# Designs tried in a protein design run: designed miniproteins, single chains, continued (5). Part 14

Each design is a single chain, and the fold is of that chain. pLDDT is the mean over its residues in the fold that is shown.

## One batch from the design tools (miniprotein)

Design m16455
Fold by ESMFold2-Fast:
Structure m16455 (fold): chain A 107 residues (1-107)
Amino acid sequence: VKELAERTIAALEEIRARLRALAKEKNDPEVEYLAERIEHHIEAIKEALKQNEDVLKLAIEALEEDIRLLQRVLEDAKARNDTETAAAAEEEIERLQKLRKELEEAL
């Protein structure tokens, strides 16, 4: 359980770093907003781990929100023909969907 939550934190930290770099390069406030939401989710999961609370449920809910925001980023990037942001969003959606499935199986 703790190991899976720590893997979730690590994945979100990598995604946050990638999205912040893209937001700065593209001056994209939507991608910047998503990176901020991911930062809040990382902090929430870390705090739940420290308090020995239902980390898995909180992590699943956080990933569901992040996936929804990434799907929105993907659609907007496609509309603008921003292939770099679209590819990044698609890759991270797939990564988070796999991680969410692992978290659900651990419930």
Scores: mean pLDDT 88

Design m16456
Fold by ESMFold2-Fast:
Structure m16456 (fold): chain A 86 residues (1-86)
Amino acid sequence: SERLEKIQEARRRFIERLIKRSIEEEVGTANEETTKKAIELLENLDKLSEEEIEKRIEELLKDVFENPEVPFKPSEEAKEQARKLL
């Protein structure tokens, strides 16, 4: 559906921002694992189930929140929207 496509596009942009922020602030640091997970999610966004996408987004959000070195923190609204999709 168009709604689902729009949500996936928003997720893709959100993940892209996470990757860019991780690279900008933490090139070659421990944040490499989070960046790798985000890239893998982006590459398979159209191949994954909605449940799997939510699970991976939740994992990425957790990694970002638990890593004090990451400058980009998703808004509470963005987190809620990601969760509400499932």
Scores: mean pLDDT 58

Design m16457
Fold by ESMFold2-Fast:
Structure m16457 (fold): chain A 65 residues (1-65)
Amino acid sequence: DIDLAVFELGIATLATSLGVKVELEKEGDEIVVTIHDDDPERGKEAAKQIKKLAEQVGLKVRIKF
């Protein structure tokens, strides 16, 4: 799936840039993104950017911390 591959690449780039760890799991038509971060403000910023990327590629995403 090209959209999923683009999303995964975008998430990997974002995680590296923000210094956060993320895990991706596919559940049906939804992607579950788990963010591991000790800083709640950084985690919140990562979640915002992940949601924006998901909207751009047309994927349904659920964020977990």
Scores: mean pLDDT 79

Design m16458
Fold by ESMFold2-Fast:
Structure m16458 (fold): chain A 95 residues (1-95)
Amino acid sequence: SDAELRALNEEQLAILEELLAQLRERAEELKKRLSPEEQAELDARMAKIEAEVAELIAQAKASKDPKEAMRLLIEAEALVSLEIMYLTVLEKEVE
């Protein structure tokens, strides 16, 4: 039902917000090990991901179709998860 999909979307948004918090913490910890130039590159990358994810969340919240909202939230979660994986690779390269 639409009500069940809306409840699932609220749960997915909460999971997404937790993943975003984890991404931000990982980026801040990684910055401590980077040069000023590499920090600027990471900041630019984080700003781009934050903007893309914020747009998808805004579109999901504005959608009257709970299935469309779910698709947008899944897309946002995939972007955040891929970025966390990328930061994990970078963490290994700075060792």
Scores: mean pLDDT 88

Design m16459
Fold by ESMFold2-Fast:
Order: sequence, then C-alpha cells, then structure tokens
Structure m16459 (fold): chain A 63 residues (1-63)
Amino acid sequence: MTVTFVIPTSKFDPDKFSNKKIESLGGRLSGLFYSNDKNVVITVETPEDKVDDVKKLLEEMFS
C-alpha cells in the first residue's frame, strides 16, 4: 500500500529523514520529490498493517 506524505519545503530537513527507520517498519521509499517550490512529496510502499506506524514516523521526523 502506498502512503503519501506532503510536507512544506520550509519544514523539510533531509538530515531528519531516516530511510532505515522506514525500512525497519517494512516500508520502502518509492518517491521523494518537489511537487512545486512550496511542497515536498514523500511516497512509501508499506505493509497494510504498518500504514499508521509509517504515517506517524514521517510526521515525527519533520515535527
């Protein structure tokens, strides 16, 4: 299942992004791109039982 997370570019810090933490939940990064100059889009392929865990992890990375 694909989880899509949108974050303002002003809050996006590459040093806070941990692919290893996503992989520890069985997730796989499928995309990370600028949708425009204001937003970054992160897409993660994740097991259905881990969708909420991956969403929380992404929110916590950039809070």
Scores: mean pLDDT 80

Design m16460
Fold by ESMFold2-Fast:
Structure m16460 (fold): chain A 103 residues (1-103)
Amino acid sequence: LKGNVAASQAARVVSAEGLPAVPEGVAVLTMDDGSVVLVGVAVVTDPATGEPVRKLLTLEATKVTRLPNGSLLLEGTATVTDTATGTKEVHENVKVLVEPLPA
């Protein structure tokens, strides 16, 4: 990611809507401009081969809701990048609920 990262928080995905797979290995990044970005890995099945493919996930949050239990609901646009081909898929109206992991 370009830009200055002000904070990084490892997180566990509780639920994901609007994505082809539940992301793994996620972190919530807070940027210097106050924007919030979730980064992680989406493991999707290649429809041509049936094999699992690991893709990079970036969710740019347009809305962040902090729940009473400390969980974050991130709503926005996700980009799933196939690192082997460079192909990007854009998913709108994505909602990801995450729990911060202890440091």
Scores: mean pLDDT 78

Design m16461
Fold by ESMFold2-Fast:
Structure m16461 (fold): chain A 68 residues (1-68)
Amino acid sequence: MSDEALEAAGLLKENSSVSEEFAREVGLAVKSKSPAERLIAMGYAAKAYVNEGASLEEAIKLALEVVK
């Protein structure tokens, strides 16, 4: 399921103390995956950044950097 791919690609939820570094590592891993998996990881990263207090616009920019 895409939810399992989100968890695998966006491990931020499993360890919040390394969430930013994890977002980078997940982005690098997902960069070689299918477009669908990259979009899912981007969405999850954007949600995580919004939860940390980023604006929606900033969260989207950061998520794009993660999957780029």
Scores: mean pLDDT 57

Design m16462
Fold by ESMFold2-Fast:
Structure m16462 (fold): chain A 66 residues (1-66)
Amino acid sequence: MYSAKVTATLADGSVVEKELSAETPEELAKQVVDFLKENNAVSFEVEASSEEAKNAILRAVFDAVA
């Protein structure tokens, strides 16, 4: 199981934090992307349980917003 703690900064300067978990890095990355999109985040920080999970999250976020 993979987990990540995501801290999202919104356009108004407010900060929202959420802990997410999934059985695969790809599912975890999707949950992180969905969370950021739902909150219209302008920036974020992520702490992942592993480098594989972190890389999957960062890649998915770049693919979704670029």
Scores: mean pLDDT 80

Design m16463
Fold by ESMFold2-Fast:
Structure m16463 (fold): chain A 81 residues (1-81)
Amino acid sequence: MEKFEEISRALAEGDYEKLIELAKQLVEEMEKNKDYPGLAFAYELLAKAFESLGDEDKARTYRQKAEEYYRKYAIELAKKS
């Protein structure tokens, strides 16, 4: 919960460097837990941060990763009905 509070604060303050640090930590945590929706969220945060810093190439790469993990999650949900 604490990490999400820090992420919310970084977003509110426009501290995109801090947001990148927090989002990278979240990626590692969510990869360890195989949490696809969490990974998608973390990659969206990275995309937003890099877009705000003017790095369009990294922003695009991370948005594509976020979409990939949302798609994986949707497929798993569809199998369960």
Scores: mean pLDDT 81

Design m16464
Fold by ESMFold2-Fast:
Structure m16464 (fold): chain A 74 residues (1-74)
Amino acid sequence: MSPEEQLQRLSEEIKKAIEAKDAEKAVALLEELTAKTKAYLDATESDPEKRAEMIALLDAHKAKAIAYIKKLAA
């Protein structure tokens, strides 16, 4: 399975977990997606400054997404 297919599968699983109101599973899958995206950036982005900036944005978006998922489950 390609890296793109793995990321798409994780995104679909996150959507299913949100639809099932399983916030704990949705958060765990989102953290896995974020970790795999960081690994992809490490492999493809050679500029350490751009990589650090993209990782910081990714972490900020993850924090907002987790807060939103928890709010939906409450």
Scores: mean pLDDT 79

Design m16465
Fold by ESMFold2-Fast:
Structure m16465 (fold): chain A 90 residues (1-90)
Amino acid sequence: MELLELAEQNVLGAKELLKEGKKAKEKGDYEQALMLYNAAKTLAEAAIRLAREAARKDPSLEERAKRLEEEAEEIKKEAEKGEEEVKKEL
């Protein structure tokens, strides 16, 4: 699997986990929400690392890698905000 493709898959996975985390929080399942937000952050961090490595190995991928990195950073930021909000409820 190409590094950039793996980064894209991790971004998609992080988005789904973030969405599920928000749903768990809405239902008051705060422990589950924390686990899902942490998982989303982990996948987002992996996507950032993979995108950077892909761009380093193939400069032609720099634009796509940068977009994936920006998207993953936004997911990570949203997951961190969700985690903070959940911790206030516990």
Scores: mean pLDDT 87

Design m16466
Fold by ESMFold2-Fast:
Structure m16466 (fold): chain A 88 residues (1-88)
Amino acid sequence: KPVTKPLSDKEKAVQKALLDLNPEMMLGSTLGADWSHVATETLKFLLDYAIDQKLTFIARRMFDRMVALGRLSPAEKAAYEARLSTLP
């Protein structure tokens, strides 16, 4: 079952450094993976990174899957929709 544990700033920095090596490929691989054991905070961090990098297709697909899995509250869903609407 997914465990809700917030990522530390150090863990976020490490994840960002790994993603920065090849953002599109790393996140694209994540879209095909099983998320059932991935913490919601990790998925939110990856979605935030995809939005910040303007990876519109990947960000939208990650968001849609998180919504389908019930990982986002209605307020979080509305906030992410607003952010995604600004992407090219």
Scores: mean pLDDT 76

Design m16467
Fold by ESMFold2-Fast:
Structure m16467 (fold): chain A 55 residues (1-55)
Amino acid sequence: AKVTVEILDEKKVKLYSTGDSVTVITVEGEIVVKSGTILNIEDILGLGEPYTIVL
């Protein structure tokens, strides 16, 4: 799926997917979150899918 990363502020991003979910690589391993989930930037090492960043 195609992922969009929306920068909300200096610490938080909102993740959108053209599918239902986003695979997020964290320091504790891979997690799957629903499209529209807000996460701390510091907790994200990467994404399992290609992404585009928007402000």
Scores: mean pLDDT 82

Design m16468
Fold by ESMFold2-Fast:
Structure m16468 (fold): chain A 85 residues (1-85)
Amino acid sequence: MESEEEKKKKEVEKELELLVEQYESFVAMADEIAKRMKIPEEEAKKLKDKIIKIAKDETFKQLDEIRKKYNYDKLVDEAKKKIEK
């Protein structure tokens, strides 16, 4: 049987994985929206940069909430590094 700590760690890892996946999906959607709306290239770049910044800021906020809730600083820092690269 899994220990309570082992279950908690797996749950945190899954939440972090989902947040990274959601961020990646938002980045992909920003590209797709700009293309589909036929926005001029300069405006498309500004819109994409703004959407990515918002998605990154909100994802980091949610990562910090997970850090607070579960006290797994190292796992949260690794997820943040993955988003920054």
Scores: mean pLDDT 76

Design m16469
Fold by ESMFold2-Fast:
Structure m16469 (fold): chain A 84 residues (1-84)
Amino acid sequence: MLSDESLNRAAHYLVGLLELNSSSREKVIDLLRLVAEGKLTVVDAARELQELLKQEKKPLVKLSSLQTLLEEALQDAVAYEQAA
């Protein structure tokens, strides 16, 4: 199970990279948690991020790019958690 610190770190990175509003951080944390727990697919999480970008009138990002960013953020969170 990923710690709240690891999830917050990954969400902060994605929010900053995608230029999302700070109000969306909680939603991004929830998406990362659900994917990490196997309750949501990376594809479904990427679609949710795409909708957040659309709602905030940000540039369109390809679904495949959002999937890669989510996978990288989750891998970074796991690596951070495993550090002693």
Scores: mean pLDDT 81

Design m16470
Fold by ESMFold2-Fast:
Structure m16470 (fold): chain A 100 residues (1-100)
Amino acid sequence: SELEERMRELIERLVEALKEALENSDAPLEELDIGLAKAAGAEALRIRAEIEGIDLSKLSREELEELGLRAAEEVARRAEELGYLELAEMIRRGIELLKE
């Protein structure tokens, strides 16, 4: 339940950030997709690590990148379930752009 509540709060913050970025940003949509995926992954991984007692400072860069991408995918799925379809799609596009 705490994980669900914190993930919901994160998604609501990302929705607000996206709204502001679309109104005020000259950045290409691809840069917004990548930025959202990175933010979603980093914040969701931090939330999960705190709840599960994982010390992220003990992980390699490669492990952090892989876990970050998986965390971003979790955020996209949860955003879609909450009806934030545009946010979910943008995060998924950003994930694909971050993969080689």
Scores: mean pLDDT 86

Design m16471
Fold by ESMFold2-Fast:
Structure m16471 (fold): chain A 90 residues (1-90)
Amino acid sequence: MKEERNETKELTLDEAGEEARKLVEELKEKAGADEESELEVKIEEDEETGGALYTLTVKAKSGKVAEAKLLILNLGDKSEVKTLSFSTKE
């Protein structure tokens, strides 16, 4: 299953941390994650926007994988967080 999400939010640093936690929990649910599931976080610079591209991947013991991609743009006191994609693979 693959779902594109076009959600953009302007968040403070604390609010961005809460949204990241919620997204990790949703990834775990979609992957059918248990205690042995692996969470991988990849951070890359997006040179076109000057932001950071976050790739969050949860791999379940069953081999099912859930992945989310976020673009985070630092605006000083706020960050713009755009959810680019959400996908599951088996």
Scores: mean pLDDT 71

Design m16472
Fold by ESMFold2-Fast:
Parts: structure tokens; sequence; C-alpha cells
Structure m16472 (fold): chain A 97 residues (1-97)
């Protein structure tokens, strides 16, 4: 339905805004710990609404890969690639509900 589509888009937009916040903390402010906390909070919010164990596993894996890249001070290019992977995993889980 149109309402279900609008709710999915709103949830996807919230994830995108949170990831922009995490990238800003890491890249522009040099705050790796702040970036990691935003990624964790974003993953927890998506996982709280997920009923699919496989989707939940993919979200956890994508979030941990992004967190590890931040911890080892990966390049901006790699952080953006990991953030896009996390967004895709979250979008897939949101759409599966």
Amino acid sequence: SKVQEQLAVARETAVAISLIGAVTEYVLLGDAEGAIEIVRATAEAVLAESSDPEAARRIREAAEELIEAIRRRASEEEILEKARRFYRAASAAIRAD
C-alpha cells in the first residue's frame, strides 16, 4: 500500500541521515568513538523492528564491518563504501518487514 511505502521510505531516510551523521563525526570532526556510537544506535534501531533472522545477521555483519573500518582509521572512500553496504542491508530488512 502507499502508506507502507511511505513508512519504508521514512525509515530508510532515518538510516541515511544517521549514516551521514556518522561519516561527519569521523571524517570532518575526527571523532571515531562518536561515529561508532551512531552506527551502533542505528543498527540497534533497525534490528529492534526486524523479524527476519537472516536480515538481522546481515545488518549486524555490515555494522561491525563499518565499525572495524572506523576503528582502524580507514580511508574516507572505504568508510563511504562500508556505509553504503550497511544502508543496503538496512533497506533490505525494512522492505522485508
Scores: mean pLDDT 87

Design m16473
Fold by ESMFold2-Fast:
Structure m16473 (fold): chain A 65 residues (1-65)
Amino acid sequence: VSEKILSNPDLRKKVLQEVNEMFRLLSLQVDAAFQGDQKKEEEYKKKLDELLKKMKEFEEKIKAS
């Protein structure tokens, strides 16, 4: 987490929302895996990968500023 994110309340709120969503998707993926639901596990894994990609793009934009 960059100093720019920590010093800006609006940016902190955005990052916290994305981090919370990441943990939710991780929990759902783990639950699906334990239940043997391979289709749901793959679905949640794909959504998690997309969210991580979006978070990386956001971090790069902040660093460029």
Scores: mean pLDDT 76

Design m16474
Fold by ESMFold2-Fast:
Structure m16474 (fold): chain A 71 residues (1-71)
Amino acid sequence: ALDAVIPSLGKTLKEIVDELEARGYRVDLEARTVTAPDGRVFPLSLAILALELGVDPTDVAALSAGLRALL
């Protein structure tokens, strides 16, 4: 549900979707995918993780560094 809270971000799924769309991303909740402004498609879970870490979801190196910092 769009009102479901994502504990790691303290935000609802709707707020996350709205933030991604404001950044030019397109969210498909049924497919659980996100399309970046450059046309790349990736999982919604990766976009949520990237928002939690404050990094671009298409930047694998930044995601890896952020995950290591949390450990």
Scores: mean pLDDT 67

Design m16475
Fold by ESMFold2-Fast:
Structure m16475 (fold): chain A 91 residues (1-91)
Amino acid sequence: KLSKADLEALVLASMAVMAASLRDFQAVKKAVEQLKKLVEENELSDEVLQEILRDAQYVAQVLETHLDDPEAREALKAVQELIQLIEEKLK
């Protein structure tokens, strides 16, 4: 069974993916910062951590194609911090 925090993490990850696809980099940063805080404050299942890691890696790939935009660079930094945090929790 997924916890409330697991479900909130999946929703935030989906929001970040959609925002990246729409090139709304401020929305990406906001969703990623909220997701990072949720991952820091809660014990999430490994399955959910692996899912949000895949989503975060996809978002990073999209942002890397838009580094001329300072908002994309700030969002990428937040996504890279999230990826690092999740990788640490999975080990």
Scores: mean pLDDT 89

Design m16476
Fold by ESMFold2-Fast:
Structure m16476 (fold): chain A 114 residues (1-114)
Amino acid sequence: MEAVKRQIEELGLEAVAELVIKELENIPKINEAVEEYIKKEKLSEEEQKEIKEQLEEYKRKLLEAAEYVAREAIKEGNLELAERIIEAVEKALPYLDEELQELAKERIEEIKKE
């Protein structure tokens, strides 16, 4: 979160939003790469769990960054930018675990009420 705030201060909100959108759009490719790595290296169930937990933590942090940037866009009156971020999150939903998917849906509905 602190890193995202610093990037907005240095690069501006729109530039940071574009980076977040691109990372969200890349989630399907990251999922595929992780699954291919697990199969190729024939990882144990314990090693698979560790890698998947790290991936879910990355996704969680990315969703937190997306929420923060979308809310900042709304505060600045840039509703088009906020809508683009929300759309990127919605497209990423099928690639999230059930807990993160539910959390993301709740946050999207709250933002849309503004």
Scores: mean pLDDT 82

Design m16477
Fold by ESMFold2-Fast:
Structure m16477 (fold): chain A 80 residues (1-80)
Amino acid sequence: SLEELKQRALRTADALIEQAEKAIKENMPVEDLRALKKALQSAIDILRKLLEQYPSPELEETIKRLEATLKKVDEYIKKK
């Protein structure tokens, strides 16, 4: 169902954000951070497409959190 698809997407996004924040905290190698940055960008692109078809405040907020996390990863890579 659409609701199950949304809930799965939200859980996947939350897990990815947690993984990225942990990677920064644990000072993971640049290659791992670059892979996470690509994964975050892919998640943003997928959720944006879903949002165009099915407007949802939860999706909008999750996209914003993914974008903020991607920016943190990018800034951290630049400081290494």
Scores: mean pLDDT 86

Design m16478
Fold by ESMFold2-Fast:
Structure m16478 (fold): chain A 58 residues (1-58)
Amino acid sequence: MQERIETLENMKEASEKVAEMSRRNSELGYETFGQKAAKSAEGLAKDAERAAEALREK
């Protein structure tokens, strides 16, 4: 249980970092790719957070 929660927290952190880097790439002229990648990473971070909270409630 705890190991899974830690993994989800690490995934959230990694996804947030990917979102930041993707937004920076948009500024460098990879606009479409950067926007799509940032949105996907933000969604993944949100899903990981919700999953971790659900596991903590049990």
Scores: mean pLDDT 73

Design m16479
Fold by ESMFold2-Fast:
Structure m16479 (fold): chain A 89 residues (1-89)
Amino acid sequence: MLSLEEIRALAAEAAKETNDPEKIQFQLEVLRLIAAGDAEGAAQLVIDRLKELGIEVDDELRDKILAEFRRASREHAAELAAAAEGLAA
């Protein structure tokens, strides 16, 4: 069973190994979905990518990925709100 840290490490490792435009595009699309609050869409892209890499994604792993992206989406929204508050204060 993969931890949340292992999932993040896999995503980071995939980004590091190449200047491949397709990998960069994938990372940007995931970040765009997180920024838009679409944690389910972001999680689905990651799940599909893990399946392409031959990694089995059971229901528990899917739930963990979704929970992590829901957290990331909330953190991003909170950062934007804090930045806007700081500029207004």
Scores: mean pLDDT 69

Design m16480
Fold by ESMFold2-Fast:
Structure m16480 (fold): chain A 133 residues (1-133)
Amino acid sequence: DPEREEVGKRLRELLDKNLYLSDELKRIAKENKLKSLEEVLNLLSEEKKESFILSFIANLAAQTALSLGRLDEAKLALKAMEYANEGKLDEAIKLLKEAGLSDETIEELKEAILKGEINIEKFHSLIEKDLNK
């Protein structure tokens, strides 16, 4: 499927950008002798923190939508990740909702990421439940 392949390619390109942000966070942790994601995120400005979290959620949503064959939802989530990386937070949230994520799911994922409570299987299950409504 050429469309699925193109979406997968764009997702990989954006994951590389998120890895770059992750390397920046690892550098901040090392320089400040911090050992948890929560402590590192607390050193970021509110805008940069929100940008990272929304980009992470959008990446999970795009992967989940692709796994379910939901190409339109995957494209919306991918665009949300691009806007989050640009600091366009309101536009990113709007696109995540258009992709099918509830306010409740977005907030639960944000809180878990802020606390360093990363459970990818649980996150995919929450997103899948919203997309299948």
Scores: mean pLDDT 76

Design m16481
Fold by ESMFold2-Fast:
Structure m16481 (fold): chain A 91 residues (1-91)
Amino acid sequence: SALEARARELAPLVRSREEAVALTRELVEELEEELFKKKGLPSLEELVENKESLEKEELAVLAYILAVLAEEEGDEKYRELAEELGKLAEE
């Protein structure tokens, strides 16, 4: 997939933990923008509300974005949503 290819493209550029964190944040922002454009929805909340219209790959990407946000912001709601969407992506 295009999103998976993008993640693989960035992985070889990691030289330190600091760079890995920066690349993860950059990747999350890129994936978020791609989902907004592809679905025509302007927010993560609207993507979550329309989760049944998302493809398995898109559900996995959204789950990843929410998991990163949960870790960065310490918001348990994002963690719960990430787990739910991740399970849907595996079905």
Scores: mean pLDDT 67

Design m16482
Fold by ESMFold2-Fast:
Structure m16482 (fold): chain A 60 residues (1-60)
Amino acid sequence: SAVEKLMEVEGVGEEKAQAIVNFLKARPDASEEEIRAALNGLGFSKELTEKVIEAIKKYF
């Protein structure tokens, strides 16, 4: 599942992975910058945010 793929990123737990998936489903048109802003809003560091964006590009 999308949640399980995001949980493969170190530092991303189930709750955060679910929040990311919910955001992407609500905003399928979201730009990379909007995704970064959402991840920062979830409390992710800049380094972790870039790893999550890379995972999204790989699997979505």
Scores: mean pLDDT 82

Design m16483
Fold by ESMFold2-Fast:
Structure m16483 (fold): chain A 82 residues (1-82)
Amino acid sequence: DEKKKLLKALKEIRKRLLNSPFSLRRADAIRAVEKLMKLVEKGDKKALEAARRIVKYAKEHPDDIDGLERAILEAAKELEKE
């Protein structure tokens, strides 16, 4: 189930951000991941597409937390627009 796999990956991303040193951008990214997870659970199509992109970025760039935060915040902008 893609939805369950995406949720599991987003939970791991959230845990990674929480275990990293604090920043205002990181706090915003954590909140964005939490909102994204709720939308993915509801089956929101745009949220599923955003989650796929974020999860791919995290897998391709495992040590790039700054880039991951930027990817998350960019996805959050997409979810707040039609």
Scores: mean pLDDT 82

Design m16484
Fold by ESMFold2-Fast:
Structure m16484 (fold): chain A 97 residues (1-97)
Amino acid sequence: MPSVKLSEEVKEKALKLLEEARRILEEAGVDESVIRNVENAIRAVETGDAFTALAAAVLALMSLTVLEKYGSEEQSEAAREAKELVAEAINLIEEAI
């Protein structure tokens, strides 16, 4: 597929949501591998490529879904909150495609 560029507005909004998700996960002491998936989504959004950003954000969402189901109560709650933010970022990116 041809490369689709994210607008600066979508990029800024998605980055704000993903950075907040990362903050919630770091404060809850979540495993570094899950945090890394969110960091990869942040970097993908920074590239401005919509498909790369979408793929990375979906992977982050999947890892958060696993953490919500199998993590401790605190990790599950943090994963739930972060998952809502990542899902909102995905919706913004999908609107750009």
Scores: mean pLDDT 86

Design m16485
Fold by ESMFold2-Fast:
Structure m16485 (fold): chain A 68 residues (1-68)
Amino acid sequence: MSREEAERVVNAAITLLVDHGFSEETVRAFLLAEAPELSAAQVDELIALIRAGASPEEVTDKLLALMS
């Protein structure tokens, strides 16, 4: 996954979870579809980071690290 792709995925996940109030289950399904190589636990780690108020840049860096 490129950095631009990761930024797109992360911004979409933040928008769904924070701005639109979609369930964690919906956001988890979205993240698993966009990054199928991630485990459910790794996706839950990203969701927890978003909920903790991490910046889009911090969440993007975490996604790229998990995929390395």
Scores: mean pLDDT 85

Design m16486
Fold by ESMFold2-Fast:
Structure m16486 (fold): chain A 60 residues (1-60)
Amino acid sequence: MLTPEELIERSRREIEEGERQLKADVAAGKLTGWQKLILEAVIEAGRGTVELMEERLKER
């Protein structure tokens, strides 16, 4: 079972990998402009979620 700290750390790594993969796919021309915008929005939402989880963890 993942602890909250392990879940946050894993989520950060997944976001970093997703951002790296997105940049590589964009550079290789594998994504349409619309797909790029959607994936960027998803990554940004993920970062916001991780930040919220960290704040909640610090409070307790």
Scores: mean pLDDT 78

Design m16487
Fold by ESMFold2-Fast:
Structure m16487 (fold): chain A 74 residues (1-74)
Amino acid sequence: MELPEEELKEAVEELRKYLEENAKDLSEEDREALLAQIKGLIESGYAIFKDYELAKKLAKFLLDAEIFALKRAK
């Protein structure tokens, strides 16, 4: 079963605010690309684990790792 669209929108909005606070030094293009990637990870995680909270937590962990990688790559 796919993640309900309303919960997915909520998670994406939470992560967008997180990026505004923690990755404002990244370009807007990079932040939006990261959000699109993490949205896919939440959807995939929910499909695999059937646990929305776990999927969201894992997506957040991967987001933090990706922010670190992007900053290191510069």
Scores: mean pLDDT 72

Design m16488
Fold by ESMFold2-Fast:
Structure m16488 (fold): chain A 106 residues (1-106)
Amino acid sequence: SLDEVIELASRVRDLAAQLLEAYERGAPKEEIVKLGKQLIDEMERLIEALEKYGADPETIARLRELVEKMRKALENGDIEGMVKTARELAAVVGDLQARLDAEKAA
């Protein structure tokens, strides 16, 4: 449903913000890695919900690319890559939320 997609998008955005905040305060790499893993799990749930909702293939493809970038950064222990990907994700999901909110208001 649209409400489910909006809720999942908010959760993804919150996790991305938590990862960025942890990095800014100098949290241990272990904490950032745990947040990155949680972010991947919630992104996969968001993508599944978007596919069921009938979201455009371009949005789904962009989110899948960000999941792959985050997985690669995690596998390589690349904290800076995880942070960069989380920032890109926050922007993309922010734009998605604005579009979904407009759709719900119509």
Scores: mean pLDDT 87

